# Designs tried in a protein design run: designed miniproteins, single chains, continued (2). Part 54

Each design is a single chain, and the fold is of that chain. pLDDT is the mean over its residues in the fold that is shown.

## One batch from the design tools (miniprotein)

Design m5843
Fold by ESMFold2-Fast:
Structure m5843 (fold): chain A 58 residues (1-58)
Amino acid sequence: SLFDRLVDELGVDPIEASLAVQAIESGGSVTLRGGKVVDVSGLTDREEILKVVLDNVV
């Protein structure tokens, strides 16, 4: 699953991974733990959405 990939393979915090998966599934925006908001509503590819979210977590 996307959650398992984020946590186990990419080392993302489980809370942030859960929020990212929820936002990807709903096609909205992601609020990261640092308070940064990432808009993913214009993206249709799950891998592109995942990359944008991960680029903003680090």
Scores: mean pLDDT 65

Design m5844
Fold by ESMFold2-Fast:
Structure m5844 (fold): chain A 61 residues (1-61)
Amino acid sequence: SVKELQEAARLGAELAKLYQNKAPQSEIEKTADKLLETLQKVYSKEDAEYVLKRMIEAIKK
């Protein structure tokens, strides 16, 4: 659980950096997919998808 949350935080920071640097959509999607897989180790599939969506919305604002 702690390991998965630390990895999710790392991937979330990397995702934010990719958005800030206007990286290609393919790189953003690859990192988002890894983050979703990590979140699914802690949350249900529906909750993991919701958390990822909220994180991306926060990054884009």
Scores: mean pLDDT 85

Design m5845
Fold by ESMFold2-Fast:
Structure m5845 (fold): chain A 125 residues (1-125)
Amino acid sequence: MTPEEILKKVAEEIAERVRKEAPERLEIRLHFFSSPDGKFFVAYLLAVDKATGRVLGSITIYLQLGERVGAVVDSPELDKRYATSSADATSSVTVIADSLDSEEMKEKIIEDFLRLVEKALERES
C-alpha cells in the first residue's frame, strides 16, 4: 500500500466513524490533495451544517514522506486546534504509516472533533 493509499484509508475510516456518530444535520465532506512532487499528502475533512451551510469543524491529516505525519482538529466556530503526533525526519514510510494508523490517535481525533462540533451547534441554539 502506498503512503497516499494509507492516508486515504485512515481519512475514510475517520470520516465514516464521524458520519456514524455525528447528528444527521451535518454533511461530512472529504477532500484529498497531493503535492506535484508526490512527497506531501493531505486529507481534509469538513463538518458542514446542512441547514446553514456553515463549517462547524475540520480535520486536516497530513503525511510528508521522510519528515512528518500529523493531524490537526480545528473548529472555525471555536478556533481551537489539537496537534496529534509527529514522526521524525528519519522515519521510514512504515513508521509514518503505523503512526498514522494508530487507533489511539484516530479515537482522540474523532472525540475532539465531535466535541468541537457539538459546542459549535450549542452556540446556535
Scores: mean pLDDT 63

Design m5846
Fold by ESMFold2-Fast:
Structure m5846 (fold): chain A 77 residues (1-77)
Amino acid sequence: MNISQAVNDLETKGKAVLTGLSKEDFVPVTAEVLALAGYPVPQSTLSLSPEEFAKYVKETYGVEIEFGKDSVTITVP
């Protein structure tokens, strides 16, 4: 996983894919990438399920998050 590459991809392409993640890392790692790319989230959202976290981010920023087996895809407006 490369957080710096994911942030750069979000800023330049509007889409980033994070791979090699365990399920427990989906929310905290995605939150860190989002914060670094200019989409900060409250610490309280880190206790949400991946599905609840994705809903929050979409409702707040219009950012779409899709979870795979060991991957997260982030798409910004």
Scores: mean pLDDT 83

Design m5847
Fold by ESMFold2-Fast:
Structure m5847 (fold): chain A 61 residues (1-61)
Amino acid sequence: MTPEQSYEALKAFIDSLLPHLSPEQQAQARALVAEIGAAVAAGDLDRMRALQTELWDMLRA
């Protein structure tokens, strides 16, 4: 899966979760998804992975 395809899948998954999150968690998830998208566009795969870890940690809390 390319980073772009991975990002599209992640975005769709997070969009499906948003109605089940608090407004604060929704704002945080949207911010992290936007930063991941910027990292993908920049080709910064290390930053993308770090941000994905942060997103998953937030969702598991």
Scores: mean pLDDT 81

Design m5848
Fold by ESMFold2-Fast:
Structure m5848 (fold): chain A 76 residues (1-76)
Amino acid sequence: KTVVVKVTVKVSPETTEEEIEKQVEEIKEKLREAGVPEEKVEAVGAAMRSLLRGLAEEARAKGEEIVEEVHLHIEV
């Protein structure tokens, strides 16, 4: 069974680690609501945290805000 969750993430040159963690927790909650098992919620959360940190560094390098729509397809 495949769960599909669409999330919009936004980072700027000023985005803090605390703001990244807040976005990760919001994504994890959406996954839990969709019926994704906790072990996969944690794994996807870790991947999204890495993605958001990378996007924040890119935003700082470019001096611009980045808005990304992410489509998560998770087999459960």
Scores: mean pLDDT 85

Design m5849
Fold by ESMFold2-Fast:
Structure m5849 (fold): chain A 80 residues (1-80)
Amino acid sequence: MLSLESLVLALSVAIQEVDEESIRRLAEEAEKLLTSMDPAEARARLASGVAVLRKLLDARRAQLSPELVERIERLIAALE
């Protein structure tokens, strides 16, 4: 299992490459990890990573399915 930081980094790469299968898998893993973590700790650990993730999502938004955009937006919102 990837750490939360490694998972956010891998998700950033998958978004940049528009790899929807990897995005779905990594988003599912991140969602599962967040249900078992303290929200304040997750936000503190990922402040910089979340900013990069949002920038990449905005750059690739038009190339991704609306479902994946919404899913990633929910992950970002949980970490902000």
Scores: mean pLDDT 80

Design m5850
Fold by ESMFold2-Fast:
Structure m5850 (fold): chain A 75 residues (1-75)
Amino acid sequence: SSAELRAAAEELRRRARELRERARRLYAEADKLAATGRPEDIAKAKELRLEAEILEGVAALLEGVAALLERKAAK
């Protein structure tokens, strides 16, 4: 039903928001590490940025699926 599709879309959007919040925290941590200028901290900052980029990518996929479910619910 349309209600079930909307509920599923809301759950995917909630998970996407959690992933984006986690990505923001990783970027903030990476910025702090990069600011030290220490080679080991710069290397760790690159790892955290890659993890954050992956989380943002997954969040975008979840948002895409949610949008498709919302369109189907509207029909």
Scores: mean pLDDT 91

Design m5851
Fold by ESMFold2-Fast:
Structure m5851 (fold): chain A 63 residues (1-63)
Amino acid sequence: MDWLDSPYVPEELREYFRKHYTEEEIRRLTPEELMTVPGVDASNAEALLTALRLALKEREEAE
């Protein structure tokens, strides 16, 4: 399963993350760095980062 197709990752951001970030880069992202992404602000950055890391973890456990 493509980890970006996970229900934990917003569909509108999937292509952006697929194009601009590797899995390793996402594991090392801070909320401040994530706020440089269009559509991400202080109110959603921490939740989105948690969702991205959860999706990657579930993908690793399934593969």
Scores: mean pLDDT 69

Design m5852
Fold by ESMFold2-Fast:
Structure m5852 (fold): chain A 81 residues (1-81)
Amino acid sequence: MPSLAEVYIRLLEHEIKELEELIEKNKDNPEIVKILQEMIRAYEEARERLREARDDAETLAVVRELQKRIRELKKKLEEAK
């Protein structure tokens, strides 16, 4: 069975791909592209932390921190539209 961290890593890789597609759709808006790039960076940083997580408690702490950061970036994305 994959670990909880491995499951989240795969989910984050999927989210990164979706954000790359959104960047392609929004090429003409540099402010939106910048926010989407920050979201990708947040997922990439969380993915690296998940590879180092020792247990499920550390995994969930990384996920909660990521979810908070993504909510803040989504607010900025809505304000940029």
Scores: mean pLDDT 84

Design m5853
Fold by ESMFold2-Fast:
Formats: structure tokens, C-alpha cells, sequence
Structure m5853 (fold): chain A 100 residues (1-100)
């Protein structure tokens, strides 16, 4: 239906906004970790992990509230999880390099 199409289009728009926000945040946290002490790096890693978890929880709730767009939210959850894992790995590597 037209309603379901609009709900799915809205879900994709929200997904893209959250994905772009996480990428920007991840890059900022990485820059701070790279420039700072290992302690600062660990603080940035915690913030990244908390933001990733919050985004995943938000999409889970959205999928429950808008069942017609559940598949769209699940796809973005997968991408958010993948990005969160990639940034986590990059931050862990830069922290380890500074402690070596």
C-alpha cells in the first residue's frame, strides 16, 4: 500500500541519517584516540560502543512499532553493527599501538 511504501521510505531515510551520524562520530572518536593518551582512547572506545548499542536498541524498538518496515530496520541494524565493530577494532588497534 501507499502507507507501507511511505513508512518504508521514512525508515530508509532515518536509517541513512543514523548510519551517517555513527560514521561521523566514529571518525571523531578515532581522531581523539589517535591524538590522545591510551586513557583518552579507552574513553572514546566506550562512547562509541555506547552509541552503537543505543542505535541498535532504537532500531529494534522502531521495528516493533512499524512492522511493515521491520526488514528495512533489520538491514540498517546489520550495517550499524558492522560499522560499530569496524570502529571498535580501529580504536583498539590505535590504543594498543600507543601502549606498545
Amino acid sequence: SMRDQLLRENAREVGEIVLESLKRFGDEQYAKAAAGTPEVGREQLKKLQERTKSALNGFEKAAELVPSARDVFEEYKEEIQRLGEEYTKRLQEVIAAKEA
Scores: mean pLDDT 90

Design m5854
Fold by ESMFold2-Fast:
Structure m5854 (fold): chain A 63 residues (1-63)
Amino acid sequence: APPLASSLEEARAWLTRRARSLGLSDEEIEELVVATLDADPEVRASTIAAAALRAVGAAIDRE
């Protein structure tokens, strides 16, 4: 589960580790993280983590 992160860094670190364990490349992980942050820069880390997890799932599903 994504952390109820109090900081953007925690959400980003969690996303990177999780996505890598799911088989995504570092480049794909960076694209998903950047897209999530760019969309809602003021959003709380917990909300960002949830959005990022959804984006990771979509990328994996496309394969």
Scores: mean pLDDT 60

Design m5855
Fold by ESMFold2-Fast:
Structure m5855 (fold): chain A 84 residues (1-84)
Amino acid sequence: SMKEKVLEKIERLIEEAERLRRRAIELNAPQSLIDEIDRVIQELERLREEAKKAKTIQELTLVQFRVLAASGEIFVLERQLKKL
């Protein structure tokens, strides 16, 4: 179902963000960068709960837009980490 695909996408993004967090620690990244990664992980976990509770296509679509935004934030954070 569409809900299952959204949940799978969120889970993969959480795994990606957690890998990024581990690498940030290994590279002694600034605490501000680690905190920002933690914020994105918390947002993704919240979105996972919202996706599970979504009863309408509209609610699920709003979750998908926020998941896309979170994906973009991970991309920016990964680029910041590569500059270290």
Scores: mean pLDDT 90

Design m5856
Fold by ESMFold2-Fast:
Structure m5856 (fold): chain A 91 residues (1-91)
Amino acid sequence: SLEEQQLNGAMYRAAVLEAEKKGINPKDLAPSKEELKKLVKELVLKAAKEGNKDDAVAASVAYLNKDWEKAKEYLEKFVEKAEKEAAELEA
């Protein structure tokens, strides 16, 4: 659905940021249902290390409950914060 496509896009953007940090070409990442589940798990682990655990956990719970709107909202907050922090490191 459109909602799943939008959520997939946000998760893919987060995966691209992680891939770049690991030296992996982002084009090697093709979001599938299984890959999205893996990305959600990796985002939760990363957020736990960086102190942004609550948003990542909330997004994961909403995603598992198929509450796409809430999952998208929390995931977008997580991605926006991560992208802002990355941009500040280059400024």
Scores: mean pLDDT 57

Design m5857
Fold by ESMFold2-Fast:
Parts: structure tokens; C-alpha cells; sequence
Structure m5857 (fold): chain A 94 residues (1-94)
């Protein structure tokens, strides 16, 4: 099972990489979305309600897809959300 600290480190590394590629405004949006991803992950782990966490992450991905027009940034956001969804699915089955 992937620990909270490992997920935090994954998200921090993704943020650091994105900062080198995207504009300050796009990076701010990316940071805000990833902070929401981390909070959803924390709640899912604390409550054990992984199905709710997966649902909330899918809703966040849909919202990001409607709001973000930078295709490169959107791809990064959606890929990161899908990775966290996969981690929650593995934790649910464990």
C-alpha cells in the first residue's frame, strides 16, 4: 500500500517538474488542483472511504478539463489525478 508520505512526495515532484515547464499562472492552477488531490487522498485514507475519494477525484478531473485550456498542462493534471485514483483503487483492494 502506498503511504501518505509517498503520495505527498510524488505530488511534490510533479509540482517541481511542472514549475520548470509552465507559466506562473498555469503553475498556480496546477498547484491548486494538486493540493485538492492531496486533501481528497488524505480524507479517503483517514475515513477508509476509497470509493468516495475516487469519485471526488473524477469530479475534480472533470472540473479541471472544463476550466483549463492549456492542453499540455491539462494532460499533466489529468495524468496526475489518474495516478492517484489508481493508488486509491489498489488501497481499496488491499
Amino acid sequence: MTSLEEVEKILENVKKHAESIFSEEDYKFFNEVLDEVLEIYKEAVETGDFEKGIKELKELAARAAEEEKNRGLLTYVLSTIEEVIDILKENEKA
Scores: mean pLDDT 77

Design m5858
Fold by ESMFold2-Fast:
Structure m5858 (fold): chain A 119 residues (1-119)
Amino acid sequence: MTQEEIDKILRERAKRYLRAAEIFLKKGELELAAYYALQALILARATDDKELEKKAQELIKELIKKGVSIDKLIELVEELIDQIREDLEKAKSRNTLVYEALERLLKAADEVLEELKNV
């Protein structure tokens, strides 16, 4: 597996998560919409996809306007960081492109967390 193949998979996953977030937003399931929108943002940032990043950020702003608290967004990002750290520990025995992709996801998630704390 190449880095480009991994980045393509991560970008396709970000697109699916954005679509899921939009669906849950239309259903009024705001916390679930936020969970998927945050995942899409982290994936877009980790793959340097500025268009996907902007779309995810706009959706998160809409969710905040509809009543999702900053504290809830922080909680969700912390849960995602914990999951990424668990995945990294599981991949630790392998020097693979997957490990490097997980490190990029962790960095992106930490950056999102710090941005939310400064809102």
Scores: mean pLDDT 87

Design m5859
Fold by ESMFold2-Fast:
Structure m5859 (fold): chain A 76 residues (1-76)
Amino acid sequence: MSEEQLEKVREAAREAAEAAKNGASEEEVRKILEKHGLKVIRLHLTADRLGAVVDAGHEAFVRADLETGEVEVTPL
């Protein structure tokens, strides 16, 4: 996965996590990720965490802590 692809995923994940923190639904979070050009393979949203597998030309695992705003992106 390129640096450009990683930044794109990280940016999308931050926007999605911020929306989720503010009460966005799983469908709304999915739409945010897709708006950034990511294919959403798997999405799991709880009150305090966001987990997703996305494809930005390469698959990546996204983890976000909705309390802290911390986002981790791991290429698969």
Scores: mean pLDDT 82

Design m5860
Fold by ESMFold2-Fast:
Structure m5860 (fold): chain A 78 residues (1-78)
Amino acid sequence: MERARILRADLEDVGLSVDISDEQAEEAARIIEDVLHRHPDKSPDELAELVRKRLLEKGFSQELADAVAEYVRTMLSR
C-alpha cells in the first residue's frame, strides 16, 4: 500500500500523469525493487528498460510501462 502511494506521487512529481491503480502501483514498485536488486551494476537507462520489459510481461499497458520506466530512469539519474 505505502509503495503504491509513493510511486504514484513520484510519477506525478516528475510530470508523468498516468492513471495507475493501487494494485498496479504496488506491483510496479515490487518489479522496480526486484530489477534493482538483481542488476545493481547496470546503468539507469538499462534498469529502466528492464523494468519496462518486466511490466509489459505482467500485462501492463505500453503507456503505463513507459511512464514507470521514465520514472526509474529519472530517479536513478543522480
Scores: mean pLDDT 74

Design m5861
Fold by ESMFold2-Fast:
Structure m5861 (fold): chain A 93 residues (1-93)
Amino acid sequence: KYLEEARRYIEKAREALRQGKKDEAIDYLSKASIYIAAYQLEQQKVSPDQKALLLSFTEGVEAVRAAVLRVVDPTDEELEKLIEELEEQVKAL
């Protein structure tokens, strides 16, 4: 479930980058990262309240990262590297 969505957003990020839509690529990378975290938390036997808290924290961290990336204005090569790193994380799960 979550892992399928993570893969889908990674693919969308790469496509957005190919189209020169860096803002969309950054948004899709953030969403993929959140779904990866959701998948990992679902595999852990922590309480529902702890899962909700950790997921909320992850969403906040990813929102900050997205904002910073937009200010830094990364190159296509740098964004492609981030996409590859998320693909490797998903493949390792």
Scores: mean pLDDT 83

Design m5862
Fold by ESMFold2-Fast:
Structure m5862 (fold): chain A 67 residues (1-67)
Amino acid sequence: RAAAIEALRRALRDTEAAATQRMNDAGSLWAKKGPSAQPEANATSKAAVDELRAAQEAAARGIAALE
């Protein structure tokens, strides 16, 4: 089951990288459009954080179930 655990860890790393990119994109949007873009940038960052937390929880459960 080591290969299955490694696959879950890699999937989590990919999700972390994607979430970081989305937060950076939100920051760029705010920088380009100024304060009027803050609600959209904040919503995008919140969604990325929520998705990352869900992925971390799912990965932890999956790994625990394999051990």
Scores: mean pLDDT 79

Design m5863
Fold by ESMFold2-Fast:
Structure m5863 (fold): chain A 94 residues (1-94)
Amino acid sequence: SVEELLEEAIELLEELRELAPPEAQPHIDKAIEYLEKALKEKDKNKQLELLEKASRHLLEAYHVMAALGALTPEMLELIQRLGRVLRETAELVK
């Protein structure tokens, strides 16, 4: 379900946050915030907009971590799983 996928994405972002350098954490926090809002949103178009905002903040976190040379194999696996879950969520919301 959409709810289960959003909850999984939030859990994966919380795991990523624990591994992330301080410079990337604000972007991860914003991604979590938007996904928590998506969980409470009843309008499909607004929910999709919140998913897009979360995805953009995850991408910014990735760029910060890549620039710092901070990306570990564990972090890359979490980011790949997050990308998949967020794509699956968007397709189910449409």
Scores: mean pLDDT 90

Design m5864
Fold by ESMFold2-Fast:
Structure m5864 (fold): chain A 107 residues (1-107)
Amino acid sequence: MSLEEKVEEALEKLKTDDPGEFLKALEELLELLKQMSDEELLKVLERGLNSPDWRVRVATIEAMLELYPQMSEELRKRIEELLRRATESPDPAVRTLARAALRKMRA
């Protein structure tokens, strides 16, 4: 299975009502993101943040927060830019999640 196929599988597993399965899928996603280039990682995170499924959006924010301390200064600025754009989303849920994530990253 390719890295891209593994990412798609992890994103689908996030669409669960079981908190334990959600956390396992999030852990799988985090390990896959650690293996990606900055460009590949940003594409996955942008896609996840704009997902129609709220669980995928929540997991994407949690992944950003978990990985943020380990990121380069350049990657951190790109993540903050992605979240800043998301605060202007037509979706109120996306705007709220992006504002909360930015606040936590600055704390």
Scores: mean pLDDT 83

Design m5865
Fold by ESMFold2-Fast:
Structure m5865 (fold): chain A 68 residues (1-68)
Amino acid sequence: SAQERAVALAVALFRHELARHPDLSREELEGGREALLAMLRQEGVSDEALARTDAEITALIDEHLAAA
């Protein structure tokens, strides 16, 4: 679906930015998560899909910071 594609792309872009900018702070990463979720919400992504995306991006942030 279009929602599944939008979520997959958002997660892929976030993962790419983590690799490109490994020195980003928790505050900067959480700001990026908030911005992506706001964009997806404006595009009409369901609350269920937004919750899954939030959880997935949060896990990526936690993994990135734990590896530092």
Scores: mean pLDDT 84

Design m5866
Fold by ESMFold2-Fast:
Structure m5866 (fold): chain A 87 residues (1-87)
Amino acid sequence: SITELGAELGRAVFEALVKKGKILEGIGAALAVIGEAIHAEIALKKGNAEEAIKAGERALEIARESGDKEAEELGEKLLEAVKKAAE
């Protein structure tokens, strides 16, 4: 599910930033990713595909900014799942 992918991505982003000594930034980024995944899920339930895709794109941007390849791959999977659900 999108929410499960969001939780997994949030954990990956958190771990990547904590490994770099950025604990508070890691917490903030993980919460932001989870929030965007929840936002995408709510937008999909309301039939707002554009809003959902934009939320997925923001989650992927946070994943890319973490500098972690695994987080980026999870962010790409999250956006793909949102796009598929929006069709």
Scores: mean pLDDT 89

Design m5867
Fold by ESMFold2-Fast:
Structure m5867 (fold): chain A 73 residues (1-73)
Amino acid sequence: DAAAEDLLARLRRAGEEALAATAGPDGESVAGEHLGKAYVYAQGLATHGDAAAEAEALFRAYREEVERRLAER
């Protein structure tokens, strides 16, 4: 499904942008905005069976890694 693949790619990009943002001075705020975008893309996949599970796992992994990096400061 091309639409699901596009949303998964957008989710990964937003997740990576959130991770990169954790290194900045406003890391928590900026990472939160990128995670918000990733969440919207994951919600867009909620109607796509197998892709929904993949999106949930990807979003959870990015959120947990962002939280881990922010907690280490």
Scores: mean pLDDT 84

Design m5868
Fold by ESMFold2-Fast:
Structure m5868 (fold): chain A 80 residues (1-80)
Amino acid sequence: AVPAFPELDIDLDTMSREELIAALEALVDLRAALLGVPEAERAAIKAEVRALVRTSTASPGETFDAARAAADARLAALAA
């Protein structure tokens, strides 16, 4: 894929919830653009990701991985 994740060397466990949300929203937008998912669906997925991160009691890294997996599953379903 043209977009790579070269900056995943970031220590996710030091990130705030707001930084995790910003990173996840950027990944959703990037992934949605690659899959041709429309903007309205992207907005819904980003809202779900924000809610997941804000309600998570897991570590930042675990929260990020769970939210990314959930977003990827939703984007894949919409692309089908």
Scores: mean pLDDT 74

Design m5869
Fold by ESMFold2-Fast:
Structure m5869 (fold): chain A 80 residues (1-80)
Amino acid sequence: SPERRALLEHLLAHYEAMAAAETDPVRQRFWRAVAEALRMLLEGRPLDEIDAWLDAHVDPETRATLRRFLDGVLASAEAL
């Protein structure tokens, strides 16, 4: 869907900008991880690969929070 792709591209640009503007290193790492997961979705990577990347690169507490965020994004994208 062009609308789904546009949503993911918009969100990626938004979270990349948030990461660049963020001064707190914990929140900056969170926004960078969000941006990377969105980039992987745009590249058409399967959810299993994204989950494996999160498990390898993000602490368990941040991973759980980010995965809930990603589930919300996917639900919104599926509605388009």
Scores: mean pLDDT 82

Design m5870
Fold by ESMFold2-Fast:
Structure m5870 (fold): chain A 87 residues (1-87)
Amino acid sequence: SVDEAAARAAEEARKLGASPRGIGVAQTMANSYAMGGPESAALAAREGARTVGGDPEKAAQYMRKGGEGNLESAVRGAAEAGVVADR
C-alpha cells in the first residue's frame, strides 16, 4: 500500500543516516510515487530538497532513477534522495 511504501522509505532513510527532515522527504517521495509514478515523485523530491536546503535536481534525479523499475526500487530511491536532500 501507499502507507507501507512510505513507512519502508522512512525506515531505509533512517538506516542510511537521514535527518528527521530527510526522513520526511523520503516518505513524501515514496507516497508520491505510489500515487503518480516517477514524475510525481521527482516533483516531490525537488520540493522536499528545497525545504531542507538540499539540491533539488540531485534529489529528483535519484528518485527518477530509483522509480523507473518498480515500487521496491522507488522506495530505495526515495530513501537515498531523503539522505542527499539534507546534505
Scores: mean pLDDT 70

Design m5871
Fold by ESMFold2-Fast:
Structure m5871 (fold): chain A 94 residues (1-94)
Amino acid sequence: MKLPGARPVDPELFEKVKKLLEKELKKKGINLPQGVLDYISHGLAILIEEEDEIKTVYLRSVVQPVATITGLDIEPLVEAAKKTAEELGKTVVD
């Protein structure tokens, strides 16, 4: 099966997203394994590249698999992703 978000992204954007996302997650006491952090960061980088305005439902879709496999509450993951996108100059809407 093809994994959603397996397409390449700008490596510089990916590194910025990953750094900001990890910082926002750590503020909430969340420390993700590197591969899991990479997965969310890649999906979020795609949304930042493709969307002028990011819907919260798209952020939920990116973090949902991680919430499921880790047992973490989805809401802190969505909030961290939203703050990361906003810090990179994107508008996030409900």
Scores: mean pLDDT 81

Design m5872
Fold by ESMFold2-Fast:
Structure m5872 (fold): chain A 81 residues (1-81)
Amino acid sequence: EAKKLLSIQREEEGMNAIMDHISNGLNLKNLEVQERVLLLEARKLNGGTPEQAAVAEQFLRQAELLRERKQALSSEREKLS
């Protein structure tokens, strides 16, 4: 609830920066969990049928996209630090 954390008008700009930092941190944690789940699911399909190999490849591609997104958010978070 961003509105509850930004209730202090005097510190509005500082609070916005803090909120962005927190939100980016939470997003990074969520992306890391999702990446881990995708990698585990891909690992379960290791040595499977061609259909399972295709699904594993899809999971690996999704994990790579999440890793790229995590880098972008990490860079933005570093900018706010």
Scores: mean pLDDT 67

Design m5873
Fold by ESMFold2-Fast:
Structure m5873 (fold): chain A 79 residues (1-79)
Amino acid sequence: RSGTGAAVRLDNGSVAVVGVESGDENSAVGKGVDLTSGVSGKAILKEGGSTLSVGQRVEIEIEGDKGVVRGKGVVVHVL
């Protein structure tokens, strides 16, 4: 299954939820929250593109007022 919203399990063990607002097949921008740290804000997908599928590898950056979460991970659920 594919969509523009996803839960991503990062290699560090954190789970992030992202919603894509714009992008292409290679990269996307939207909003995200890291459920472990509570950092929420602008999400940048450097790998994975604007349409996300379960099992897809992604590289994500979430920029929030409390800090930045960066990491690689795998899409575990599509919203």
Scores: mean pLDDT 76

Design m5874
Fold by ESMFold2-Fast:
Structure m5874 (fold): chain A 85 residues (1-85)
Amino acid sequence: MDEEVLAKTRKLIEEYTKETHEKLNKEFGEELSYRTLVARKVAEITGAPVALAREAVDALGVREGLPFIFAVSAVQFEVERRLAE
């Protein structure tokens, strides 16, 4: 894939991530770290405890450099895997 196309795609996903971050931060009424925001969103989607979602975030090594939509999808899969076992 062209590096320039990949960079532009990342920027668009980052802009979407910022919009989602602002919406969720307002909903929870507090400033959240990126990892905490991902964990809370996954807990909301899966119905799992936030603590379990947070452990999944830590296990996967999620960082702010990973776009929010991919971070949420990866953590959701890990949470569902843990709930199935």
Scores: mean pLDDT 69

Design m5875
Fold by ESMFold2-Fast:
Structure m5875 (fold): chain A 82 residues (1-82)
Amino acid sequence: MSPLEKAEHLIAVAEELAAKGTPMDLLLAAMGYVDAAREYLKAGDKEKAIEAAKRAIELAKGQPSGEAVIKRAEEIIEEVKK
């Protein structure tokens, strides 16, 4: 599976989890978006990597243990902007 295909698959799974709406499902969805952002970076798609990382931050905000996911997403955004 290519990095782009992996990112698209991860986002599809993450949105299914986000639709369930529980704190745990939202946190798992946020983690999926972080992994998708990394796969977009491997594919050279910096714009989609930033979008996925920002979505991870949105989903992780206010969730238990969300701080670690937010930090990982912010690190990806900083790496892309350099």
Scores: mean pLDDT 85

Design m5876
Fold by ESMFold2-Fast:
Structure m5876 (fold): chain A 96 residues (1-96)
Amino acid sequence: MNSVLRELSERIRKELPDPALQALAQGLFMVEMTKKNIEELSEEELRELAEESLRWTKEFEEENREALEAMDEDERYQLAAEKVIEYAEKLGVDLG
């Protein structure tokens, strides 16, 4: 499981050019896996969750492109962290 997680996390990083958006997609993916209990998920289900987090992040980037381009890198990282925390709270997941 941990090796599959690493492979999927690396895929997310490779498909998103912005490191802040990479962190966002990876964070959303981790929240979903934590909620659904990773040991019960098949490799195909893990890939599907990664695809969903990646798709959501790409749509977020497209919809907020102008605002993101106006932000400094630190502001984009802060926004990414806030979105992951909000999603975790909505799902009742404790991020530590």
Scores: mean pLDDT 79

